# Ledger of designs, part 68: designed miniproteins, single chains, continued (2)

Each design is a single chain, and the fold is of that chain. pLDDT is the mean over its residues in the fold that is shown.

## One batch from the design tools (miniprotein)

Design m6249
Fold by ESMFold2-Fast:
Structure m6249 (fold): chain A 75 residues (1-75)
Amino acid sequence: LTPEQFPAFVAAFRAYDKDGDGTISAAELGAMLRSLGFDPTDEEVAAIVKKYDKDGDGTIDLVEFAKYLADLMAT
């Protein structure tokens, strides 16, 4: 990721955060990633949520999402 791409990903997160609570569900994360040109399986999306969802509520907040993006760049 470049610094220029991070604001676009934040904007996508906010667009899929329809409840305005600062979190997105696994289903919304999958839809968002597909809209950004990724093709994750539902199983892969569930694995991402489980890895980055530190609160165990089945959702990802913006900070957890940013960490996922950073980890993608590191691998």
Scores: mean pLDDT 74

Design m6250
Fold by ESMFold2-Fast:
Structure m6250 (fold): chain A 110 residues (1-110)
Amino acid sequence: METIERLKEILESLGLNYTDEEIETMFKYFDKDGDGVISEKEFAEVLKSLGYSDEEIKKLIKLFDTDGDGTISREEFVERLELVLEDLNPDSELAKKIREEVEKIIKDGK
């Protein structure tokens, strides 16, 4: 519940207004195994389907897999996304790209 609310607030700051059900659909889209964690491989496969290059995928995996353990928790994903948008990458181009990709995930996950 709290993870969904936090991600919803982050997305609203980007001008995206989604329901709790749509946010949960986004998590399920990344968490293909349903084990509550996202593997680097699953994350890479999702990013490839969204049109990211291999170079961009490698950079994003390093940003989200801070522990280097090969997995990204739902909470870790939300925390890293917030940091990327606010502290680690204030670049408006990356924020725009993240916005566009979230919109694609929600549309495809419907």
Scores: mean pLDDT 66

Design m6251
Fold by ESMFold2-Fast:
Structure m6251 (fold): chain A 97 residues (1-97)
Amino acid sequence: MRLTMEEAKEILRNGGDVNVKDENGNTPLHLAAQLGDLELVEELLAAGADVNAKDKNGNTPLHLAAEVGNQEIIELLLANGADPNAKNKNGLTPADL
């Protein structure tokens, strides 16, 4: 089963590993970026989330934010060192999505 938003928030509340990966290689930061939760993205980055973590498809949180078109999250991830030139397993950068 995939990591849920509630599980991501629970990790933050309980001081768990913010870089934990689910069965698809998604971290809490991937989920927050994909679902457009700006506040959760900010909290995860402050807690030491790896901004360039890759899921099983080679997607970073920035790829997922770009797919959904959330400009505020895209800008926040870039400000925290997200690589705009990272290629996923299909050879796509965030700008290609």
Scores: mean pLDDT 82

Design m6252
Fold by ESMFold2-Fast:
Structure m6252 (fold): chain A 75 residues (1-75)
Amino acid sequence: TALHEAAAAGDLERVRALLAAGADPLARDENGRTPAHLAAAAGHREIVELLANEEAVDDEGRTPEELAAENGHLE
């Protein structure tokens, strides 16, 4: 979805605009990933915090926090 693309790109302004337009922050892509998963994988912590989907798991059983860790984006 457009929200997945904006989250992966780190476009916080577009993420906010899409959410205001009624985009589903829990929408899953073909791999079961939410926009928060894609933001976390790309290191966009501010977008992950905005979407608040850290308990959601992808088709591989990974949370957004686990994807961030796997890609070296944890503190």
Scores: mean pLDDT 70

Design m6253
Fold by ESMFold2-Fast:
Order: sequence, then C-alpha cells, then structure tokens
Structure m6253 (fold): chain A 127 residues (1-127)
Amino acid sequence: GPEANLSEEEFLERVEKSKDVNAANRNGETYLHEAARRGYLDLVKKLLERGADVNAQDINGRTPLHLAAENGHLEIVELLLENGADVNAQDINGRTPLHLAEENGHKEIVELLLKNGADPNAKDIFG
C-alpha cells in the first residue's frame, strides 16, 4: 500500500498526528506491528511511551514481538520484552516468537527469548 514507502521519520509524523496510538489497518496491524517489522527502534520507543498495546494481535494472531523476532530486530525484541510483551504469545498456527526466530536463524534473539522464559517445547500445528 502507500505506507510501504514511508521512512521512519514520515511514519513518526503520522503517529504523532494520530489520535489513536492503537489504530489498526484492515489486517489488524497497528503502528507498533509495522515499526517492529521494519526495525524502526525510535518509533517503537515513541509508540510504547504513548501507551501502544505491546501485545496487540493482528488478524493472524501475530504480536509486534512475533514480527521483530521473525525479522531479526534484536534491540526491538529486547525493548518489547522490557515493556511486558508476552514471550509465549501464539499466532493462529500456534507459532511463538521463538519458532519464528529459530526458523529464520536469529541465534541471539533465540537466546534472548529463552532467557526471558520462552517455552522451547511449545508445539505449533506442524509439531
């Protein structure tokens, strides 16, 4: 969509003009989901300061922590966990942030999630 080409600065300006920090698109994705997916650390900080829901779920049950873990954004994973992100949140397929970090080879994120109480025995729909 048109938002796919926004820089972190342009995205931040849109967030600052928004009256609802938890506004979601048609896929249930909040500004925090997109910032976590894109690696926009300063935007994640500003959204959390404004009271963004750290555990918001999109239409697939994915949280910002799922997206940060999948995309290898270590500093954002750390920040989300410090702000009360559910380390064991499950998407519609029973997948956790740990599953996504392991699948994508993000070893430091795997270690960080395990240190924060991620269940290494959680099973998704694939076993």
Scores: mean pLDDT 86

Design m6254
Fold by ESMFold2-Fast:
Formats: C-alpha cells, structure tokens, sequence
Structure m6254 (fold): chain A 65 residues (1-65)
C-alpha cells in the first residue's frame, strides 16, 4: 500500500536500518547484540519499522523493504 514516511526516525531505528542494509538480513538477537540493547527493545522498534514499510520479515530474519 502506498504511504509517506519521513526520515524522522529515532537514532536506534536509523541504526537498525543501517545494520540490516549492511548485513542484507538480521535477527532481533543479532541487532540487540550489535546495538547493546535488549531483544525486546529491538523487536518493538522492528515492529514499528515493519509498519512503516521500511523492513520486512522473511524466515525469522528482517530484511530491507
């Protein structure tokens, strides 16, 4: 579905997107370890990014949309 998203993401969300783009795909656990945050924090931010259409979930991995 078409939608407009802004570049006004939190620093953590921006870093998550960068890491996924660099790796091609990442799990919530990998992102949590790389960013020094809890897996719950990463999962909540990934849910938001998925809602915005910036990432998608494939086989337990998160990939750029």
Amino acid sequence: MPFIYGSDLTPLQQKILQLIAEKGKATAAELAEALGVSRSTVRRNLRRLKELGLVREEDGYYVPA
Scores: mean pLDDT 77

Design m6255
Fold by ESMFold2-Fast:
Structure m6255 (fold): chain A 112 residues (1-112)
Amino acid sequence: GILEDFSLSLLTGNYNEAEQKLELLIKNKADLNKPVTVNGAELTPLHLVAGLVDKNPEISLPLLEKLLKAGADPNKKVNFAGENLTASEFIKRYSSGEAKEQALAIINKYSE
């Protein structure tokens, strides 16, 4: 589906296609909290974008905010490598780049 196609576009570096697919998901009021299977892991769209913060902050930071504005739940946890993590906890554990604090600040604006 479109959610799986969005995830594939992110993973393959097709960021313009990912942005277009996210716009389509938002217009169709899709469940942005639905996990997708990616390389054997069940991740939400928010967690997938969180995983790009170090690799491509120019794309990932705007996509994090767009997902959160559209209703992605910052408190939703997924199991990653045996740990149940929110997107913020994932970033705290696995990100080490300069955009880490910017990503955490964006998510914190939408956390309940």
Scores: mean pLDDT 84

Design m6256
Fold by ESMFold2-Fast:
Structure m6256 (fold): chain A 160 residues (1-160)
Amino acid sequence: MKKVTIIVAADDPEFRERLELYAKKLKEELEKRGYEVTYFDLNKPVDVDEVAKAIKESDAIVLLVAEENNSISQSFADFLRQIDGKKLGLTKDYLKGKKVAVAGVGRSNSYATDFLVELAESQGGEVVAKVTINSSTADEEEILEAARELARRLAEALEA
């Protein structure tokens, strides 16, 4: 059974609610396809060693991160610093040979999505799907459909 790790980070409560809805739907759609899904919310206390282990053991990674001040969520920035600073047995290419899907949330911008693509590629990941969620205009139905589409693309890329 192929393994998927979902990592969520959003410090703004509005972006957090939208990403939690997205992540829940994405998880349900991947589990219906017979994937084993591990989920981490970086806005809650997490063991960074357990996240690092899950990243190593997964066939695919999903990064769901909100924009903050035309960059990424501080919770995600703090996580990246802990991965790099503790040498958690992740190397420079810790996404090498993994399929990566990214979804960024922002106010009418793609800063989080663009950052996550560059990060994933710089770590040797293959970016197979990307979504930008506009928090100013996206309703619940649009968020749920974007989650289905990302699950579909990730599944197709895992079967190829």
Scores: mean pLDDT 85

Design m6257
Fold by ESMFold2-Fast:
Structure m6257 (fold): chain A 114 residues (1-114)
Amino acid sequence: MELNNKLLQAAKDGKVEEVRKLIEEGADIRAKPTEDTKLDGIPLDPNSGLTIGDIALYLAARNGHLEVVKVLIEHGADVNAKGPGGKTPLDLAKENGHEEIVKLLKEHGADENA
């Protein structure tokens, strides 16, 4: 599970080549968070229905990492996944002014009413 934790950190930090390398090395974008899966010491809810890829997409969209968002969508992350507070990647990209990420998410089926 160390690869999945590294994938979340790389996505948060915008390290696109590290994200690609971790996926190639077997980081499972479709894996569910475990009780041991934490982001900055915050436990992730394994019953949320979110995958590691969904959480990584949420972080990349929030932080404005366009190339990481593209890689995660290509590998099957859900553009309509609801993270903390019921926020989607589209909501976070809009709230943080990341217009190119907003466009990319909409092109891949992000629903403004999701």
Scores: mean pLDDT 78

Design m6258
Fold by ESMFold2-Fast:
Parts: structure tokens; sequence; C-alpha cells
Structure m6258 (fold): chain A 67 residues (1-67)
């Protein structure tokens, strides 16, 4: 993967979003994506591809409704 960004932890979602590098046209890999908040924001900012990885089935169910 070229230009992937990964691994964050909560609850610093707003702070982490503000510090994200430019994602337009990039591939974003969000490991531990939870409900998909970062994946959703990256897609809205024009990322070419967004991949969220979450092993918790409850959080994955919630994420599918947002993305």
Amino acid sequence: FDDYYEKYDRPGHEQAIAKLPPVKGKTVLDIGSGTGVFSSYSARRGAAQVIGVEINPVLAEIAKEIL
C-alpha cells in the first residue's frame, strides 16, 4: 500500500482528525476503525480508497450503516 494511514485510539477523534495528513486521492487504512468515524471522514475528504478494519462485530455492524 502507498500512502496508507493507520492506527488511532479514542476518544481523541476530533484532535486526530485535525492532525491527519491530506487524504485526497490517497488510500487510507484505518485499523481499529470502531464505528467508522475516521473512514467516513476520509471518504468525505476525497480519499481514493478507504479500508476500515474492525474485529469487534458490534462496532462493525454500526459502521456498515455509516459508510
Scores: mean pLDDT 56

Design m6259
Fold by ESMFold2-Fast:
Structure m6259 (fold): chain A 121 residues (1-121)
Amino acid sequence: VNARDEDGETPLHLAARYGDVARVRELLAAGADVNAKDKDGNTPLHLAARSGSATRPEDAEEVVRLLLEAGADVNAKDKDGNTPLHLAARNTGGGAAGVRAALLEAGADVTAKDKAGNTPA
């Protein structure tokens, strides 16, 4: 369940990116590392927060909540210093408001700065 592809992505990264709620549940139950980082420093939570690819807006929010419940680091930084909240703030797709709300409820740091000095917008 924690095997990595050429981009350093685990199956949980892919399930989170595509908003596959059932697959996220299955992988977490199978012992997937919720805080695994790909080669860009992205955790599954980063990919879920960035994703506009969920079939339904509610699926993106549910994936974010499942990852947070499983112990995802809400303030993890990628190689550019982006937290999941930075990526969610840049996401204008369906479910973005619900994703941002879930991250804020989990204690996302609104003052965190990326490498360019930007806070989540």
Scores: mean pLDDT 77

Design m6260
Fold by ESMFold2-Fast:
Structure m6260 (fold): chain A 75 residues (1-75)
Amino acid sequence: APPAVVPLERLILEPPSDETIQRIKEALDAGANPVAKDADGRTALHLAEQRGREEILEILKEYAKKNGYDLNAKP
């Protein structure tokens, strides 16, 4: 069964829309870590950059700055 909370990665892979952006913001507000590494060592920031999701990338960076996350975390 799919998880109750949609992973940040899946939201980044969706087409950019106001609804998708809102869900990303809600996930971050709920404590999603934008610099947490997946099984491949990629963060949500890496995925947004790789997919060209510029607006989402800006949202993730803004959240990280406000909450003290290190944007330069190594693999």
Scores: mean pLDDT 70

Design m6261
Fold by ESMFold2-Fast:
Structure m6261 (fold): chain A 90 residues (1-90)
Amino acid sequence: KKQSIRDFFKSLFGTELTEEKIKELKELFKKYDKDGDGKLSAEELKEFFESLGLNLSDEEVNELINLVDKDGDGKLDFEEFLELIESLMS
């Protein structure tokens, strides 16, 4: 599962997260942050990945959140979100 997701993100963003890609990701993050709290819930994160063409199950989304969610609140702030994307590109 993770290998397939990594290959998808490497194809989409390459092997390096540039300032331009970070700006695009921040705009998409804000678009899917429906509550405006600066965080994405599991549901919002799932919708975000679906917009990129990646259809994830609820189980897969929760596994991705658990990789970077240090507070255990089930949500990702923008810094944790970038850490997730960088992890998937490596």
Scores: mean pLDDT 74

Design m6262
Fold by ESMFold2-Fast:
Structure m6262 (fold): chain A 101 residues (1-101)
Amino acid sequence: SNVASPLAYAAYAGHLEVVELLLEAGADVNPTKSTGLDELGGYAYVGDLEKVKELIEQGADVNAATPFGKTPLEAAKEAGHEEIVELLLKAGADPDFVSPV
């Protein structure tokens, strides 16, 4: 299911305060995790290095492009979290990723 969560939408729109509020309110209660931005992208945007590392170790797809065209790497870059950008690149994120036609 390609249903965007409120967390993914807030991260895409650049609303850091809304992303933080949703995470605090337990945005994890949506069991339909099927977009990479739903958790990995959201935490990458907020700057939670510990959670980004945990999700990568749990097998999160670091190259998953969302329906909004954002990757976790792009979310971290837009938010200015250089340490998370480095972590994602070390985990196999491709900065030159081009979707196959």
Scores: mean pLDDT 61

Design m6263
Fold by ESMFold2-Fast:
Structure m6263 (fold): chain A 59 residues (1-59)
Amino acid sequence: RKLYRAIKDYEATKPWELSIKKGDILEVIGPRLGDYIAARSLDTGERGLVPTKYVEEIA
């Protein structure tokens, strides 16, 4: 599976976005949508869109 790590905190501003904390591990659950990825937090189980500039690919 494809994994990303949050490189900084992001506060969701829209109901389809995912809030993340620096160091959170995210699983990619859908195709890239422009500057966003569809992801699930492995810490909370929550799903949503995350801006690509806030994450880095680790696996």
Scores: mean pLDDT 80

Design m6264
Fold by ESMFold2-Fast:
Structure m6264 (fold): chain A 120 residues (1-120)
Amino acid sequence: NISKEVYELIKEGKLEEALELLKKGIKDGTIDVNYKDEKGYTLLHVAVKAAGNSKDPTKYLEIIELLLENGADVNAKDDATGMTPLQIAKLTDGKHKDEIIELLLKYGADEEALDNAGNK
């Protein structure tokens, strides 16, 4: 499953391999850009979380934009917490937090979305 392979590569920080495989899967129509793990955590969730925790998020931002350009659900909620990618981005304290937030908002992120605890 190419979607699962891209997910694991993003999680492991193998970003060159993740980008190459993601681009191939988009071109060949073999990737599900809305792939979810068993907890409803999407490719977009893992990329946003990893970007926010990275000292150099440049390649994570490329992955995020490529996912969003190809129809990733910007408002996807995970099954455990009901968090959207935007809510995950807001929890980061990195200098690139604003860049991640702006990118998500550009693709229609809902600023009023609530997680399972009623938090924005």
Scores: mean pLDDT 83

Design m6265
Fold by ESMFold2-Fast:
Order: sequence, then structure tokens, then C-alpha cells
Structure m6265 (fold): chain A 62 residues (1-62)
Amino acid sequence: FKPGDIVVALKDVEALFPFSLSIKKGEKLRVLKPQGDDFVLAQSLATGEVGLVPAAYLKKIE
């Protein structure tokens, strides 16, 4: 993923560690920055909240 990409959550994810984001399946997020190979720093377009999300549960749509 690249900064500015719009992604959709493929499944519900609960926040499990500091700075992680809880998201629901079908929620749209904007990628702010890749964080290693496993996570992205993203902003929820529904809530405006920012946090780390596992990249494996996201699909790029725009």
C-alpha cells in the first residue's frame, strides 16, 4: 500500500495492542503510511480515528 490509497476492511478487527485500530468489515480507510511489512498506519473514513491495521485484512479499492 502507498500513502493516499483507499482500502476496505475484509473482516472485523479488534484493537489488540497500543496504537492499533478497531475496524469493521466493509469499513473504508485512507492509508497514511506503511509500517513495516505487516501493518499500515491508516485513518478510518467513518470515524476519523488513526491507528495501525494489519495489512493482510485490507484490500485496495482506490
Scores: mean pLDDT 76

Design m6266
Fold by ESMFold2-Fast:
Structure m6266 (fold): chain A 80 residues (1-80)
Amino acid sequence: SPLDQDLLNAAISGDVKGVRELIAAGADVNARHPETGWTPLHLAARLGHDEVVEILRANGADPDAVDKEGRTPEDLRAAR
């Protein structure tokens, strides 16, 4: 959905306010990018947006979600 794409973009930019507003508007915190399988949590973890990571986890983000290469958000964080 448009909200799910906006949430992925907010996670990339570390937009804490945008993440909160999009979740409140009904964005799926576990939405997957169709090409990579990345969730908002994958993107926030990879880019070191720790406040966004905490908000996503508090709102039901799956920390064990795997991308198309079998990597979790923590795997992408650890690769930095």
Scores: mean pLDDT 86

Design m6267
Fold by ESMFold2-Fast:
Structure m6267 (fold): chain A 60 residues (1-60)
Amino acid sequence: SAEAAFKVFDKDGDGVLSKEELRTLLRMMGREPSDAEIDSYDKDGDGVIDFDEFKALLAS
């Protein structure tokens, strides 16, 4: 599931992924996102992706 995949890459257990962790997860799912696409999901500009942003990405 998306939640299980997210939790595997959430090494800090803080409920967010780094952009690098998100890229790796999406590649393992058979996707290859661009840097611009990853940056578009980081709406706060803080360099991390929370679970709600990740779910929105998968729902597109």
Scores: mean pLDDT 73

Design m6268
Fold by ESMFold2-Fast:
Structure m6268 (fold): chain A 57 residues (1-57)
Amino acid sequence: MKKAKVLKDYEARGGGEITVKKGDILDVLDDRDEEWWLVEKNGELGMVPKKYVEIIE
């Protein structure tokens, strides 16, 4: 399973989005979209802009 590191804090702005902090490690569930990735953090699922994260695993 792919993991991603958060590069910059992101605050959720709408439904389906997830708030993440710089340095968080996320499980990447769907990275096929060009703008938004579906991720999991501590059991919470949500969308994050791909530019805020980097694949590490």
Scores: mean pLDDT 81

Design m6269
Fold by ESMFold2-Fast:
Structure m6269 (fold): chain A 62 residues (1-62)
Amino acid sequence: SVPKYYVALSDYTGKTPDELSFKKGDILELLKELDEKWWYAKSLTTGKSGLIPKDHVKLLQG
């Protein structure tokens, strides 16, 4: 499938090592949708991957 890119709407600080910290405006690639709240994503800004709350990001491509 075509990669899906999202832009961070706000800063987020991960609560566990599995969660991805990001800054407002960071570009995130969706790797896997896990449930209704949490996605697994990669930051194109930092190169790090982790769990993100999906309500903190907006689709950049569609």
Scores: mean pLDDT 83

Design m6270
Fold by ESMFold2-Fast:
Structure m6270 (fold): chain A 59 residues (1-59)
Amino acid sequence: MPKLAVAVEDWEAPLPTMLSLKKGEKLLVEKEVNENFVLARSLETGEKGYVPKSVLEEI
């Protein structure tokens, strides 16, 4: 099941396949890609991309 998460810090994506985040931004985690990254969709912008797990907290 997709999980709801929140960004715990601002994050500027270094790659175009990654999603830039603002602290407090809500995201839907669609898939766990590996130990360090998830594929998520921003509920604020509707954009989808890879995000480090370390900048997210599951709600």
Scores: mean pLDDT 81

Design m6271
Fold by ESMFold2-Fast:
Structure m6271 (fold): chain A 60 residues (1-60)
Amino acid sequence: MRGLYRALRDQPKAHPAFVGLRKGDLVEVLEVVDSDWVLARSLTTGETGYVGAGDLERVE
């Protein structure tokens, strides 16, 4: 899963560990934590944080 992905839904920054995302935002996946969570950087805001793995679509 490492690479460039698109957010499939809005994600509010509810906690400092999470990345805030809007649907359609591009993210760089930095690390796969487990089956449910990845560590990603938002290309829109530059913020780094956790996001649900199922809420991302790989950009080809």
Scores: mean pLDDT 78

Design m6272
Fold by ESMFold2-Fast:
Structure m6272 (fold): chain A 74 residues (1-74)
Amino acid sequence: SEWKEVLETIKEMVENKSSKEEFIEKMEEFKEKTKDETLKDILNQLIKQLKAGKISQEGVLAAVEDYLKDVEAR
């Protein structure tokens, strides 16, 4: 699952205290590779919020976890 791969990567980056720049680069990579339009839209929104300083890396992790639960519930 692309969503689970994104979550795993984001968790590792938060645990390793990766820079905001490295975090954004990884999210951009996932956005480019994904064929899931919902995931692409969510990643795009989170990247914009992160660049604007409106969300933390931990906030991004929480948001992706919440979105995954919603998508899996369908």
Scores: mean pLDDT 81

Design m6273
Fold by ESMFold2-Fast:
Structure m6273 (fold): chain A 65 residues (1-65)
Amino acid sequence: AEPFVARAVEDFEARTPDELTLKKGELVLVHEELPDGRVLATSLATGKTGLVPASVLERVPDSAL
């Protein structure tokens, strides 16, 4: 999969150890989109990797970085 940068549009609190907690405005690198509507992402602020609902993320174009 081609990785891309996305921004959290709302806060997300991890409920399991495999999920990633995000704060609104935080940037993540999305590695993979899962068929259940979640993504595997790494927080650019913390370096932590985990699962996040795709619905809380907005793709950031490379031209905006």
Scores: mean pLDDT 80

Design m6274
Fold by ESMFold2-Fast:
Structure m6274 (fold): chain A 129 residues (1-129)
Amino acid sequence: DLGAQLLEAARAGDVERVRELLAQGADVNAADPDTGLTPLHLAAGNGHLEVVELLLEAGADVNAADIMGWTPLHLAARNGHLEVVELLLEAGADVNAANIFGLTPLDLARAAGHEEIVKLLLEAGADEN
């Protein structure tokens, strides 16, 4: 399954494998059937900037939500991946997306102590509620 292979390549940050799989017609928005995680979720959550760039150029849904409402921006913000957060916001990520627990990317960045990401999210229009 090309989709399952793309999910693993994106998780691993394997840029060449991501390029090959997309060229073979892998669905850029393939979702894990148990979690709803997409390649963009996995690349963003693991800080794989070049893979995030490739997936966005291939038409990845920047606002894809998993089964719990987590977006790529939530995962990048939680895990401290500043350059990935910048790229996702430039690509049109919803800065105020709330998961099923009502947590936003700002809430996660603050809880994790990622001060530069907190500043970036506030500059991008994140609500302080």
Scores: mean pLDDT 93

Design m6275
Fold by ESMFold2-Fast:
Parts: C-alpha cells; sequence; structure tokens
Structure m6275 (fold): chain A 66 residues (1-66)
C-alpha cells in the first residue's frame, strides 16, 4: 500500500507542526495521484525537507540551498 505507517504520520506531523489528520490527508492525496512525475517531485521535496531539518539541528543553514 502507498499509505504510510502511524509512525511515519506522527514523525511528519511533529516535524512540520501539523496535526496527524492533516499529515494523513496529505499522504492519502499523494497516494491517490499515481503520477511518476509527482512521485519524483515528492522525493526531491523530501530530500529538501531533510536538508532543512538537518540544518536546523546542526545550526548550519545555507541560504544558497533554496
Amino acid sequence: SGLPTEEQIRRFAERHGISEEEARELYERQAREPSPVAREIGEKLREIGDRIQEGLETGDMSLSAA
């Protein structure tokens, strides 16, 4: 199934400051759109999100990464 586990929903909600309901709805919307292009974009957005999160944790944020 293309839907995330409860653990993934919780982590996503906590990291983005949104509710678990909102996080679940976002994942459901992404799963209902079976576009290879949308999936590729989603993967790149996740990578950018991980970089931002890492920068916040390490205190090293590069504005040139935008």
Scores: mean pLDDT 64

Design m6276
Fold by ESMFold2-Fast:
Structure m6276 (fold): chain A 108 residues (1-108)
Amino acid sequence: MAEEAEEAAREAEEAAKKAEEAKTGEEAGKAAREAAGAAGEASYAADLATGEDAEEAAEAAERAGEAAKRAALAAGKVSKDSKSAQAATAAGVSAAGAYASAEIARRR
């Protein structure tokens, strides 16, 4: 679980960088969707983590959430078309979920 959460966090951070470097709404939207998916994977791993893995998975989910939030902001700045707006919203929701999963995991 912790290893899976860490891998997802890394993927979310890479996607956030792509979104911030994007020059078109299509590129930013694609990167934001990748960040949203990775944050969702990190949240899932954190929700399943127990015992010694719980803290590491929580930290990874929190990092993935921060990356998804960065990707959402980047997508919103590049283009205001509906696809980029939907991708930004999805990344924002995934970020909120990742933060919640991290907090719950830390309480176990």
Scores: mean pLDDT 77

Design m6277
Fold by ESMFold2-Fast:
Structure m6277 (fold): chain A 79 residues (1-79)
Amino acid sequence: HMSELEKLFKELDKDGSGTATKEELVQYLREKAGLSEEGAQRIADEFDKDGSGTITKEEFIDRYAELSGKPKEELEKEL
């Protein structure tokens, strides 16, 4: 069910650090969703609301929960 979320984060977390860079998300959105660099960066900014330049697993779950309408706790259990 939420395996797509886990797969997506693993795709972004290329080095296995438990974090993904904003640049990695931009690249993913450009290649997988066919977005422009500007559009992809705007979406990446939405996920990186705290301005750290990196997206932790926790931040990714938080933003995905807002966008999908699912409770954060449910998404955390799936990962």
Scores: mean pLDDT 69

Design m6278
Fold by ESMFold2-Fast:
Structure m6278 (fold): chain A 60 residues (1-60)
Amino acid sequence: MKTITIDPTDSIENVVKKLKEAGASDEEIDAAIDLYAERLRFEGLSPSKVEELREKAKKL
């Protein structure tokens, strides 16, 4: 698997945009979104909100 650096201060939209500009595959973008979602869940965001964010990010 390729190593992708995620900036913890960036919004998910900026992370996805940067990954697409770097030529990341859809699978790599999905992995980055999953890591972002895991962090939000650890911070106490509800599972439904985490899922909404994932769906929104995949449309970018």
Scores: mean pLDDT 70

Design m6279
Fold by ESMFold2-Fast:
Structure m6279 (fold): chain A 107 residues (1-107)
Amino acid sequence: VELTPEDIEKAKQLLEAARDGNLEEVKKILDSVPEEKRKKVLNYQDPETGETPLLLAARAGHLEVVKFLLENGADITLTDKNGFSAYVLALLTGHFEVAEVIRKAML
């Protein structure tokens, strides 16, 4: 299943909503995406930074957004351009509760 330009625009909006911790906007964006494309939009990586919605939410410490993304199939193995996973970013930024939630999702 291939992402259209419209799907990519929604993925970029999802990156912003995840960075800002806006759980309602995260839910709204995903609900607007067809189910068969939802995981691709959810795991979209910014071409310049490698950032995903999960990576941005974890770095910023947005616990409820992180939980929602993990429950909806966010890929915890994806890394940014520097090779940092969501778990490592949460630890580096001092968001230990976020790091613990991600650690449990690895098992």
Scores: mean pLDDT 89

Design m6280
Fold by ESMFold2-Fast:
Structure m6280 (fold): chain A 62 residues (1-62)
Amino acid sequence: PDLGLQLFGAARAGDLERVKELLAQGADPLARDEAGLTALDIARAFGHEEIAAFLAEVQKEV
């Protein structure tokens, strides 16, 4: 399964529950898309502040 691609989609859609589920399944929070953006960058770009804050905390553990 392409967990990274799914994580980017969830961050873009503002689906915090899906973001948490994908990370629990082993999605890499530091993975970058074709533009070099992480899920955190995508969440910030789309104004999903709660998801961005959550991903920032997750990235500190990696």
Scores: mean pLDDT 81

Design m6281
Fold by ESMFold2-Fast:
Structure m6281 (fold): chain A 67 residues (1-67)
Amino acid sequence: MEALSPTEREILRLLAEEGPLTAAELARRLGLSQGTVSRHLNRLVEKGYVERRGRRYALTEAGRAYV
């Protein structure tokens, strides 16, 4: 799916499996920098697939369709 990169799809999968996670926790699991993960998270929030809850990010119902 061109609208989501493999990294963004993996972020959605982790949020579906482990619940709300911080950018640092996602970076650790993905082996990426926190800056790289934050860039992808911002894109996913803009698309409505992820929502921000304080310091954590959670999968939305729309995002669940892509995991």
Scores: mean pLDDT 83

